# Ledger of designs, part 27: designed miniproteins, single chains, continued (3)

Each design is a single chain, and the fold is of that chain. pLDDT is the mean over its residues in the fold that is shown.

## One batch from the design tools (miniprotein)

Design m8923
Fold by ESMFold2-Fast:
Structure m8923 (fold): chain A 82 residues (1-82)
Amino acid sequence: MQDALKEKLKELIKKLQAQIEELKKQLAAETDEARRKALEHAIKNLQKIIEEGQKAIDENASVAELTKIYQKALAAITITSD
């Protein structure tokens, strides 16, 4: 179970990293200040989740901790994909 959760979290982290790269491209082309702030906020939130997830994987965090981070990352993907 723990190893399966780590693999799912790794795949989710890859998707979040791809979204950050796309958001960074949008930020580089964006001239509206309000939209720039929204993109910067989204990027920072996704980066924080990736850091938490990577740390949990590297430190062999509990199934409960991995599940919590996975759910948080999944919610972030859902929000960003809207």
Scores: mean pLDDT 80

Design m8924
Fold by ESMFold2-Fast:
Structure m8924 (fold): chain A 71 residues (1-71)
Amino acid sequence: MALSAEERALYAAIARRELLELGREAGIPDVGEKIAEETAARIAASETTAEAQAAMRDGLRRLHEAIERAR
């Protein structure tokens, strides 16, 4: 299913906010911000819901790996 510009902007904003919060709570705000911005940009560039979902899953995976490396 194709995403509208408004849906892409909304999903990107939500992803950025959630990943920033998780990075801050985990004590890696700088790395979390980088992952949040990269993930939001990928979602904003996504043409379909499946692409946006894949970008979000990749962002969460990268953040999880960064949290584990910081411990």
Scores: mean pLDDT 84

Design m8925
Fold by ESMFold2-Fast:
Structure m8925 (fold): chain A 76 residues (1-76)
Amino acid sequence: STAQSATFDSPEAAFAWIQENFRLSPAAAEALRAFLATLGEGEGALFLAQDRDGRPVILGVGRNGDRIVVTWLVLD
């Protein structure tokens, strides 16, 4: 599988897009929201999710300047 990425202008935009495109457990969604609220420059975290077709996905979330970068890798 090939890793893909998207860039967002705010933590709120990144969170909304992730919730629209991936399924996270309630605990993972809470952890992601808390992480995005306190995310500093150069920080990043990984989250386990599923895509809309139920495939396992690793999400990487980090900050680059004033933007949020989301990367994802679909696992087969």
Scores: mean pLDDT 84

Design m8926
Fold by ESMFold2-Fast:
Structure m8926 (fold): chain A 87 residues (1-87)
Amino acid sequence: SLSPKEILQEALDSLEKIIQDMEAGKNKYSKEELLGLARFLRMLGESLGDAELVALADEAEKAKTDEEWLAKFREIAARIRELIARL
């Protein structure tokens, strides 16, 4: 099984790739895929007991535009970096 740090790093790497693709205007991800990622990140936050990550992921699930998705994913990536730095 993966350690919490390894799970967070894998989630961060995947999220940063999505952020890069969205910033480059590459429409590779469906709304269903992005929603699935947000839900996975919420479950990760719940598993770690991190209320801020849960709240950010819940806000991401409510995003209606690519700009809102991108903004929320950037906030989530920043939070995951903070969590990794503490481990």
Scores: mean pLDDT 85

Design m8927
Fold by ESMFold2-Fast:
Structure m8927 (fold): chain A 113 residues (1-113)
Amino acid sequence: MSPIEQLLEELIKLLRDFLAENPDLDADAKESLEEAIRLLEEMKNELLNSKDKEEMEKSAKRRIQGLVTSLRNLLENLSEVGSNPELAKAYLERIEELVKKYLPDMKLDEIVG
C-alpha cells in the first residue's frame, strides 16, 4: 500500500468518524463531508486500478490539496458556529498530521492557508 493510498484511507476514516460524532450537523455541512468522502474513495479506487501509479499519485496529490483546503474552510466555519469548536480544531490538526505523515514533501501552508 502506497503512502498516498494510506493517507486516503485514514482521511476517509477520519471524516466518517466526524460525521458519526456530529449527528446534529446541518444538511449542507453533512452533504459536503459525504461528497468529500466519495471523492476520496474514488481516488483510492483509481490508484488501485491504475496501470500508471506514479501519474495517478501526482493527480491524487493535486486533488487532495484542493480537498484539504475545502475541508479546512468547512471545519473552521463549523468551529465558529458549532456546539463543539474544540472537536473541529482537533479534526483539522489530525488532517494536517496525516498529510505531513504520508506526504511530507507537501507544503501545508499552500493548501490550508
Scores: mean pLDDT 73

Design m8928
Fold by ESMFold2-Fast:
Structure m8928 (fold): chain A 64 residues (1-64)
Amino acid sequence: SNPRAAGRTAAHGAGADEEAARALEEDLVKNGRPTEEAARALSRGGGVSEERAREAADTLAKQM
C-alpha cells in the first residue's frame, strides 16, 4: 500500500481540507505513522475538530 495515498484518504474521510490532508500525507511518508503534529494540523488547518483529527489518526493506526 502507498502510505501517502492512505494518509490522504483517511484525512479526507475525516472531512479535512487539502492542506490538512497533505500534512497527514507527508507525515506518513516521513515517519511511517501518524504523529500528534499531523493530528493537530488536521484540527488547525483542515477545518475539522480535534475529535475528527484523532479519529483519522486512530483509523490509520489500526491499519498499521
Scores: mean pLDDT 63

Design m8929
Fold by ESMFold2-Fast:
Structure m8929 (fold): chain A 60 residues (1-60)
Amino acid sequence: SAAVEELKRRLRILEEQIEFLKKEKERNKDNAKTVAILETSIKNNEEMRESLRKIIEKLS
C-alpha cells in the first residue's frame, strides 16, 4: 500500500539520520556536552526506528 511505502521511505531517512548522528558523535568525541546531546538524540531516533519497524510489520 502507499501508506506502507511512505513509512518505509521515512524509515530509510531515519536510518540515514542515525548513521549521520553516530559519525558526528565520533567526530566530537572530545566534547562531553556535545557527545551527551548526540547520545540522547541517537537513542530517541533508534526508539522511533524500532516503533516504525513494528508499525510496518503490522501493516505488511
Scores: mean pLDDT 89

Design m8930
Fold by ESMFold2-Fast:
Structure m8930 (fold): chain A 89 residues (1-89)
Amino acid sequence: MAEVRALLARYTAEVAANKDDPEKQMEVLIRGLEEAAPELKPAVERARSLFEQGGTVGQAGAVMAGYAREKGHLEVARGISAMTQAAAA
């Protein structure tokens, strides 16, 4: 539990550091989700597809956070939401 929070907090800082690079922000979001919860791979595929179709990092992050929440990964969902907010700032 504490390890997942620390991991996602680190990725949130990395997203904020790359605010001028949407592709890098997407890589960080995907890596964070995959390291925290590899079983949520379908969320990564949906988010990647949305970004490829011209969606924003914020929209892709919201898809990943929503899926994590639906599957009961509440701490992962909170972490991805924080990363998404950092990308929008």
Scores: mean pLDDT 80

Design m8931
Fold by ESMFold2-Fast:
Structure m8931 (fold): chain A 78 residues (1-78)
Amino acid sequence: DELRKEAEKILDEARQKALEVLRSDPRTQEVADELEKLGAGLAAILERAREVSPETFERVQKIADEAAEKLSELTEKL
């Protein structure tokens, strides 16, 4: 339960940061609003950023990589 809560928190924080990155770029700001309404996960956000803006994609990928690292550490410490 606690491990699952921590994993969900890591993913939610990364998702929120990714959406903020998309909102900061005029090319992806409307896409960010749509993804938020759909409850899209990090993978979907990353995929849409890749299609619209290579620059925002790099920033979102960095956020996703950091989240993946934290999740990996959680699973290895149990």
Scores: mean pLDDT 79

Design m8932
Fold by ESMFold2-Fast:
Structure m8932 (fold): chain A 81 residues (1-81)
Amino acid sequence: SAEAQALAQRIGELGRQIQALLDDARRNGLTPEQRAQLEALLAELRDLYLEGFKLQHPDASEEQIAEIEAIIEEEQARALA
């Protein structure tokens, strides 16, 4: 669908932006501003992944969705620590 294609394109774009920020941070160190930008991009990426999960699993319960969201949040937090 057009919605699924738009979602995939936005996920790809966010992934490229995150990678560019991480590559820059790896060379020059991570500034507080870059960290805030990275956290904002990761939050948007998490929301898009949850939207994609809901599109693939339309019968998923609110409990299952909350569990997936918590797993994504934990993994992202661990990556930033």
Scores: mean pLDDT 81

Design m8933
Fold by ESMFold2-Fast:
Structure m8933 (fold): chain A 72 residues (1-72)
Amino acid sequence: EAERIGAELLAQAEEAAAYLREALKAGELTPEQVREAAERLIGLAEKLLAAGLISRETHERVVALAREMAAA
């Protein structure tokens, strides 16, 4: 269950990150809005890790992806 939830979360996060990067490049979103989205994703991953719904490895990957989004 945790592995499946983690895989789905990571796939969704990767898709969202790609969309947000393109939207930021196109001027459709502000850097502030992208940062807010990244912070919410990190918060969600932390809650899911605390609940035992994702692995530490998945959490680290999602956080790294969110940090990369915020830095774009």
Scores: mean pLDDT 78

Design m8934
Fold by ESMFold2-Fast:
Structure m8934 (fold): chain A 61 residues (1-61)
Amino acid sequence: SSLDLYNQLSEEEQKKTEEEIKRKTLELLDDPSLSDAEKQARSAEVTEETTRRYLEEEKKK
């Protein structure tokens, strides 16, 4: 799950992940073409993809 991936990140990378998820989620909320259900689904997708990307980048350091 996204939470399991998030917990594998360092404290610094966790903070970066949270900030990017927050920014992208706000962008989704501002999209008038999306329904509330679509915003929730895309927010979950953004959370998972952002967390996975940071985890992969952390492994490469």
Scores: mean pLDDT 75

Design m8935
Fold by ESMFold2-Fast:
Structure m8935 (fold): chain A 73 residues (1-73)
Amino acid sequence: MDEENQKNQELIAEGEAWLGGSVDEMRARLRELGRENPEEGLRLASAAYAVASEKGDTEKAAVALEVMRELLA
């Protein structure tokens, strides 16, 4: 079946795991990952943004987007 749908489901599960804790803890974790591995940090920040947006968690979605912008700069 569609590899794209399977990858999206996996990404959502990873995003949910990275949404744990406070917004400050999430920001710190994503920034640390992005410092060590920018590609992986961007991937997980994108996943966290998608999951937070779907759940209506605007605060965590904003944090994920902030980290994504930092990694793309």
Scores: mean pLDDT 74

Design m8936
Fold by ESMFold2-Fast:
Structure m8936 (fold): chain A 78 residues (1-78)
Amino acid sequence: MLETELLKLEQVKKDIEVLINSPNLEERQQALERIKKLVKFSEDVEATELKEEIKKELKASYSKIPSDLQEEVEELLL
């Protein structure tokens, strides 16, 4: 991956931590929206390795994500 893609992946990991640990629904929704934007970006520019690494991180953390957000995360894994 490019250095810029590694930085984006690190931001996704931080956003996943917000999804799991933040008690604030607005913060969780904002983190999810940032993840969605990066998945869309990786698809639009055909950054296949970045997309697969984002999906891998989401799959690894899926069981820890609050149930109200799990459906939206599952859609990102398709």
Scores: mean pLDDT 82

Design m8937
Fold by ESMFold2-Fast:
Structure m8937 (fold): chain A 99 residues (1-99)
Amino acid sequence: LSEQQQRDVNDSMVAMEESVLQQTISRIEDPAARERAAALAREIVALTKRIGDLRIQKQTASPAQQAAIDAEIAALTARRNALLAEFDAVVAEALEAAK
C-alpha cells in the first residue's frame, strides 16, 4: 500500500473505534459515568491513532529505529489495553446500576 493508503486505513480504523465507543457511551444514563467513559474513549482513540502512525513510520525506519518504534508501540498498546479495561468496567458498573 502507498503511505496515503496506509493513512486512509488507519483513519478508517480510528473512526470505527470512535463510533463503537460512542455507541457504548450512549447506553450510559448516569452523567458522571458517561463523562468518565467519554474521557477514557478520547484517550483510547488518541492511542489507537498514535500506534497506527508509528506502524506507518516503522516501514521506512532503520533497524535501530524499528526497535525503538516497536518498544513505543508495545508501551502504548499496554496503556491502551489498560484504558479499555477501565472503560469496560465503568460501562459495566453504570449499566448494572441502571437495572
Scores: mean pLDDT 88

Design m8938
Fold by ESMFold2-Fast:
Structure m8938 (fold): chain A 117 residues (1-117)
Amino acid sequence: VEKQKKLEEVADVLLEISRIIIEIIENILELVNTSDKKKKEELEKQIKENIEKLKSILSSLGLEEYGERILEIIEELKRKLLNAKKEEIDSLLEETQQKLQQLLDEMRAELLARIES
């Protein structure tokens, strides 16, 4: 029962982290596709707020190193999207999602190892 509750807490926090990452990526996609200066400013603010929320959650878990790696992947995606042809966008998103999923799997393994400690 106690182990099951800890497993549910790990699943819940990883789901929250995943949701924040997805929202950041969606905001970046909208940012690179919009010509509206006011909308760009709003999206940049939302990206910054979500990055700060992500950093806060990861710091509370002692996973700051994963936060740095996630942000590096996101920044690389943003740089590539600014110079990407329309036909390259899906491939860039798929590659980015695979890299982020690997980090999420590593974070899950780390958190699960702490439950058995």
Scores: mean pLDDT 84

Design m8939
Fold by ESMFold2-Fast:
Structure m8939 (fold): chain A 99 residues (1-99)
Amino acid sequence: MREEVVELARRAREAMIEADPSIAPYLTPDEKIPEVIERNLESAKKLGISEEDALRLLKRTFSAIIEVLELSKEDEEKALKLAKEKEEELLAEWEAILK
């Protein structure tokens, strides 16, 4: 699971750079992605969120980013609609876990 999330994060970063190369210097460098994931897991643990739930949410978030950016290559309007739907869905799940 953890390795899968790190790989999805790398793929999401690559997809973002492909969509807009100008953002590359502002994104987390590839070599720092594992450290950022670990920091996110530590923060989640402090909030009472299980590692399994945190990894599941991260996996869904990065998968959604990849899906939206891939769709944007074919249809930008559909991609924006999907992005909004996925954002609302993920925020609702995050709120449910934090309650």
Scores: mean pLDDT 78

Design m8940
Fold by ESMFold2-Fast:
Structure m8940 (fold): chain A 92 residues (1-92)
Amino acid sequence: MNEKVEKIFEKIINGEIVPIEEIEEVEKILLKEIEETMSGETREEAKELLKEFFEKVKEAARNGNKEGLKEAVKEFEEKLRKVREKIAEKRK
């Protein structure tokens, strides 16, 4: 991952409001990375999860809503954990 993208994403995950233009750039790069590194049903689930997350992040940024951003991050982390558990289970 690009070092600039990692820093912006880390700020978002830590509940920091980032400019919408930077959020859109990170979303585009992460979606491309998922498309290149994942396949099948798991890829589509990951893409949908990421799009939903960034839509909520952009809305929170537009409104200056730090609590809404933190809630979006928490929900994303919980959903991401479930996707990871599903992948691990299919390996057995």
Scores: mean pLDDT 77

Design m8941
Fold by ESMFold2-Fast:
Structure m8941 (fold): chain A 78 residues (1-78)
Amino acid sequence: MEKKIKEALEETKADKADLLAIGAQNPAIAVQATSDANLYLRGAEEAYRVGSAKAAELSKKLLDDAKTAYQTQVQAAQ
């Protein structure tokens, strides 16, 4: 159980780094992308602290969905 929650936290950290990189290249979305990345990472860290696999899964999904949405928005603007 702890291993899965830890893996979700590490994946969320990686997704945050990716989302910050997308924001750095696209100033129009940088503020919102940074805000979303920080929010979902905090959710994943809290899930790890309390041992909630369900909360960890939800935090990972929300950040993954946000990353995909921002990537699609950047591609559509080109």
Scores: mean pLDDT 73

Design m8942
Fold by ESMFold2-Fast:
Structure m8942 (fold): chain A 79 residues (1-79)
Amino acid sequence: SELEKKIRELREEAERKRREAILADAEAGVYVMREKVLELGGGSQEEIEEARKKAREAEERARRLREELERLEREIEEL
């Protein structure tokens, strides 16, 4: 049925968003660790700021993806 197709498509999109959020969160963690390594190892201020910026951008991306996932999961539940 059309409803079953819609539910399947929404679930597939939710799974993609979940994976993207996990990857974005992992990317943020990589840059947080890079910042720490640079601070302890005497990296340049420019390198430290770049790592911080990339960590923040990845964290914001993960947050937005989680919000989109929550909205999508609510849509599925309402069907």
Scores: mean pLDDT 89

Design m8943
Fold by ESMFold2-Fast:
Structure m8943 (fold): chain A 87 residues (1-87)
Amino acid sequence: SDLDAEVLEALALIAMSIGNFDALLKVLRQLAELGHFDLVRRLAEDAKEYGDKMAEEAEKNGDFDTAERIRKQVEELLAEVEKLLAE
């Protein structure tokens, strides 16, 4: 139902806000199983934007290792989403 998609979208946004990209990927898999592929694409794009912002903030604080880890986590998320959407 649309309500189930709305709840999963809210969970995805919470996972993203706390930098839990593993939890985010699990939610995106559930959305894809329900056929909400456009929402999965949008949330993956949002995750990239948010992750890039988190990485930039880490770089501003001199935490280059943290920035690199975040970028790698986001790239891995995007790669898994591409596989998920390709079936």
Scores: mean pLDDT 85

Design m8944
Fold by ESMFold2-Fast:
Structure m8944 (fold): chain A 71 residues (1-71)
Amino acid sequence: GREEALAALRRAVEESPDAAARAAAGEAMKQLEQGDVEGALRSLESGLKNPSLSEEGRRLLEEARDAVRAI
């Protein structure tokens, strides 16, 4: 639900080694807090298109995306 999605986004912001991944997760978290689930998904999908993401950063963004999709 929404709580699991917010937890996954918070984890991506706090634990991702990539500045780009942290920025995408932070924007998505802000959008989700405003009730914009579709906007949050777009921000995460845009972030995932970055070819320079680390394996860890990509994994954290994918987990956050899946959690947001499950809302």
Scores: mean pLDDT 85

Design m8945
Fold by ESMFold2-Fast:
Structure m8945 (fold): chain A 99 residues (1-99)
Amino acid sequence: RVEEIERRLEEAIRNKDWRTVAELILEAAREENTPAARSAALVAEITLALPSASPEQVEAAVRALREGVPLAEAARIAGVPLLAPEQQEAVRAALEAAR
């Protein structure tokens, strides 16, 4: 389930399909307060910040975040660059527009 959301989210980000990205994040947020829903939200956050990361690198970053490591340090551990601030702002604007 988390892997399905991760794959769809990565594909949407790669294609710059911000509407689908917003829909997937909103869908995860609407689910019951379950461990799976919380994991999906964390994966979405990491995937938005590290769009060039492989699934294995996303998993490593998610693990580091669960251990309380900050996002910038988790990105270094996974060996991937963070999204540029301008791209982060574009993603945020797309999410707001989807509301």
Scores: mean pLDDT 59

Design m8946
Fold by ESMFold2-Fast:
Structure m8946 (fold): chain A 90 residues (1-90)
Amino acid sequence: AAERALELARRLAELAEREGLPVLARAARLLAEAIEEYIRNPTEEARLRLEEALGLLEIAIGVEKIAGVLPEEIEALYDELVAAVEEALR
């Protein structure tokens, strides 16, 4: 689950960068870094950082949805990523 979440976060960052969504790409990169840290050291502190990074990504997705520029591919990938993160935190 955690490795899958990392793969999805990296894909989301790459796709967001390609689509010209730099704020979303940065949020996805921060989440990938938080997931990597959680895999390396699954501490309460790392879990909180991961939850914070996921929250920032959720805000970035919401902003792009309001702007009407969010590609369906990014939305689908985000939904898969959220599910993978929730599975990793169980």
Scores: mean pLDDT 85

Design m8947
Fold by ESMFold2-Fast:
Structure m8947 (fold): chain A 74 residues (1-74)
Amino acid sequence: SHMEKEQEVLEKLKKEMEELKKYLLENPDIPEEILKQIKEHIEGLKEFLVKKFPSVAEEIEKAVEELLKFIEEF
């Protein structure tokens, strides 16, 4: 079903976000300008995904907000 496909997208997104967090922890010397660009790309991706996958939109928003807070505190 369409909802099952949206759940798969959400799970894949969560895995990719965890991989990004791991990458950032392993590369603490990343320039602030690059971190800013990553945040901007994540924000744009969030807006796109929320519109495209409305059945999991709230979960996407929550997961992305958590990732953005992690990056801001990094």
Scores: mean pLDDT 81

Design m8948
Fold by ESMFold2-Fast:
Parts: structure tokens; sequence; C-alpha cells
Structure m8948 (fold): chain A 68 residues (1-68)
């Protein structure tokens, strides 16, 4: 389901941000914003689950290049 995919992506994003040295508070804030925005766009039918997954992967790769 979309909920299962969002939770999996949120977990992967949280792990990546922790590995990059972000504080737990900042990780929680970033993950919450991601989850809320992705859910809103999915509920409005503006993006697909596959598009959310691609966006998350690109964001993680970008953060790793900038911070790692």
Amino acid sequence: SADDVLEELAARLREALRELGMSEADVDTYVAIFRQEARRLLDEGRISVAEVEAMAERAIAGLRRKLG
C-alpha cells in the first residue's frame, strides 16, 4: 500500500540522515515534512507512489554528495 511504501521510505531517509550526522531532532523534522508533503500529493492524486520513491532516492543521493 501507499502507507507501507511511505513508512519504508521514511525509515530509509531517517537512516541516511543519521549516517550523514544530522541531529535526531533535525532528522525527525525532515522526515515529518517529507511524510506530510508526500501524503498530501498522493491524496490529491498529483503524484504516484513510484514518483515519491524516485524523489526520495534522488534527495538521499543529493544529501550524500553535499554532506558526505
Scores: mean pLDDT 78

Design m8949
Fold by ESMFold2-Fast:
Structure m8949 (fold): chain A 95 residues (1-95)
Amino acid sequence: IAEELRELAEQAEREAIRVASSPGATPQQVIAVLDRYTKQAIDLLKKAGRDDLAAEIAAVTEQAKALIEQGGAVPTQEAIQLFRDKMLQVADEVE
C-alpha cells in the first residue's frame, strides 16, 4: 500500500506537469489527471481500511482543484506539489 501510493504520487506529478506544460492545456485537463489518481489512491486506502486517509486525499484534491481553477502556471504548480506532498504523507502514515 505505501509503495503503491508513492508510485501513484510520482506518476500523478509527472503526468500533471506534462499535461499542464502542453500548448493549449486547460485547467479541466489538469484537474482530470488529479481526479484519476485520486480515485486510485482512495480505492487503495479503502481496501486497506483507511477511510480516514481516503478522506484526507479527497480533501487535498478539492484544495488542488481550487488552485488550478484560479489559472496560471504558479497556482497549477502549487496545486500539483500540494497533491504530491499529501500523497507521500499519507503513504508514510499507512506504514
Scores: mean pLDDT 83

Design m8950
Fold by ESMFold2-Fast:
Structure m8950 (fold): chain A 68 residues (1-68)
Amino acid sequence: SQAQQLLDQGYDLGVQAHQISLSGGDPVESYRLTVDSSDLFAQSFRLQGDDSGAQSSQRNADISRREL
């Protein structure tokens, strides 16, 4: 499903962001990947009718976006 595809993409970006943080890489790149990951999760949850999950994921994206 489209919702599952978005979850998988979001997960992959989140793992990538985490690996950058663990390796001492660019924190700006890590935050950008975290924003993209959270936006994909929010889109997936909206498609599933999970408004609470979508709102939580959007809040996480907004927090990370403020750190840029």
Scores: mean pLDDT 85

Design m8951
Fold by ESMFold2-Fast:
Structure m8951 (fold): chain A 89 residues (1-89)
Amino acid sequence: MYSREELEELLREAERELEEARRNRDEDRERAGRLGLAYVYLEMGDISSAARLLSELAGLPVGEVKRLSKEERLELIEELALRWRRERA
């Protein structure tokens, strides 16, 4: 499991990648950056921030995402990542 310092570094990296993607108008990289940010929020225990991002990315109501278990939220992240890789292969 990640330490607090490792999670803080991952958060900074995810935010930097997302800003770079938005600056370059790279929709695919922006989407991947938002997914990475959602993962970091889940690992930090910030379920509300993670649920908001996952709601937007998956097209599900925020309340539905908040009702998922930790394992189900991680499965949703993996599903979205795999789906987007297949769309680009």
Scores: mean pLDDT 79

Design m8952
Fold by ESMFold2-Fast:
Structure m8952 (fold): chain A 94 residues (1-94)
Amino acid sequence: MSELLDEAMKAVETGDPEAILRALERLREAIPELKSEDFPKALEVVARALEVSDDRRVLEAAKETAMEILRYSEDKEIILEAIGLTLRAIGLLL
């Protein structure tokens, strides 16, 4: 799981929309299996993707990933960050 998160962050840092999209899709599929300590890193990947890309597909994938984190997290701080990132992605898509 940590390898998936590290690979996702590396993909986001490349700025390549196709690499970011693949990383976000893989991360989203892994969300139900993440431990509570991994959610901050998952949110950081989503936040960084929204900062480095204006590609609509990336923005939509980031939104879906943040919403999936919201669905599976029980930590209030993680929930609030996931809501914030979801709203940011929606704003960027409008």
Scores: mean pLDDT 85

Design m8953
Fold by ESMFold2-Fast:
Structure m8953 (fold): chain A 98 residues (1-98)
Amino acid sequence: MQEEIDKKAESYRKKVEEAIKKGPEELAQVLRDLAEDVARNPEILPAVKKAMEVAAKLSSPRIGNAFVAAATAAYMGNPDAAVQALREGVKIAEEEAK
């Protein structure tokens, strides 16, 4: 049901956008939670794609590349690749938090 996916995408977008504004530590936590959600429920992948496309435009080039990779994996229907890209984003955010 497309409308339910769109609402979930908006929820994820808001969480990631708010985390970016709060700083790298909060962003790392939100990305870790999102990676676990994708690993458990691959069907949310279309919602994650929409959220990551927005996040990439609001982020530094380094972490933005991880969001682009996650969105691309989601577009290709590859949940394992999306999880790996999100985990790479966690590592980058944790490094920027130092």
Scores: mean pLDDT 78

Design m8954
Fold by ESMFold2-Fast:
Structure m8954 (fold): chain A 95 residues (1-95)
Amino acid sequence: MKEKLRKLAILTTAVALDLVGRAVEARFQGKEELADEYIRLAKELIETVNKLVEQGKIDEAIEFAERAREALSLPDDEQTVARLKEIVEEAKKKL
């Protein structure tokens, strides 16, 4: 259990930092709306993981974080944002 929580924390932090990095890149390209969406998604990722953990749904939290990481491998920002929104909404339904 403690090992799963540690791995989840590392995974969630890595995904959140990647999303923040994408927001910074989007701002440098003048894509303010895209940057704002990445920041919102990073916050929702952290909040949803924390809520799942508080409810003892550790395996669901890990699955959610791993699906979010997989979405980061998509070729386009538009596809990544759309997929992340879907994944976040699905995870929230488990709360």
Scores: mean pLDDT 87

Design m8955
Fold by ESMFold2-Fast:
Structure m8955 (fold): chain A 72 residues (1-72)
Amino acid sequence: SEKEQRYALLEALAKSYGGAAETAARENPEDGKEAAEIAVEYYLKAGEVSGETEKYRAKAEELRERIAELIE
């Protein structure tokens, strides 16, 4: 369905920006944080579209924690 295609795309975008954030955070903390917040925004949008807000909130929180550990 269109809804399923949309949240799948949003999740894919979140994963792409999340991976970029992890790579960037090792060399430039500011770039890593910026990419992570973009990924978080896509995860939260995926939660809204899918109705699985708790699942995608957990993924966003996990990414934030992972990036924070890489920066510190």
Scores: mean pLDDT 84

Design m8956
Fold by ESMFold2-Fast:
Structure m8956 (fold): chain A 85 residues (1-85)
Amino acid sequence: IEELKKEMEKEKKDIETHQANLARAQSLADEWERKAAEGTPEEARGYRSLADVARHEAAVHQKRLAEETDRYNKLKSELEKKLSE
């Protein structure tokens, strides 16, 4: 029981960290896309590349969030089963 609670707390912190990183990466991608629209054609190419990198980073954090959320839900289910006994 105590071990499950500790694992859940760890997963919750990981979820919060990935949520923050996802939001930051999305904001960065939006900023680079805006700069690409406002810049010269030469600058736009560079900014689009940076936006692509930021979007890729956001996708990685999105995947990590899904994985950590799944783990958290499994731990929660196990804890609920033990408490129901």
Scores: mean pLDDT 82

Design m8957
Fold by ESMFold2-Fast:
Structure m8957 (fold): chain A 60 residues (1-60)
Amino acid sequence: GFLAIAEEAKKMLDEGASYSEIVEYLRKNGVPERAAQIAATAILLGFSAEEVAKLLERLS
């Protein structure tokens, strides 16, 4: 589900992943490119995994 995807993307950021690596992870999990870019930006801005999951549900 989107919550698990958002949690993993946030963990990747905490472990030093770049913006482009987070976008590619989201795209690999079926997120459209624009939605992945918006969600990755939200993650970088400190949004919670639940907030990012809700964004992915609305944009996908």
Scores: mean pLDDT 87

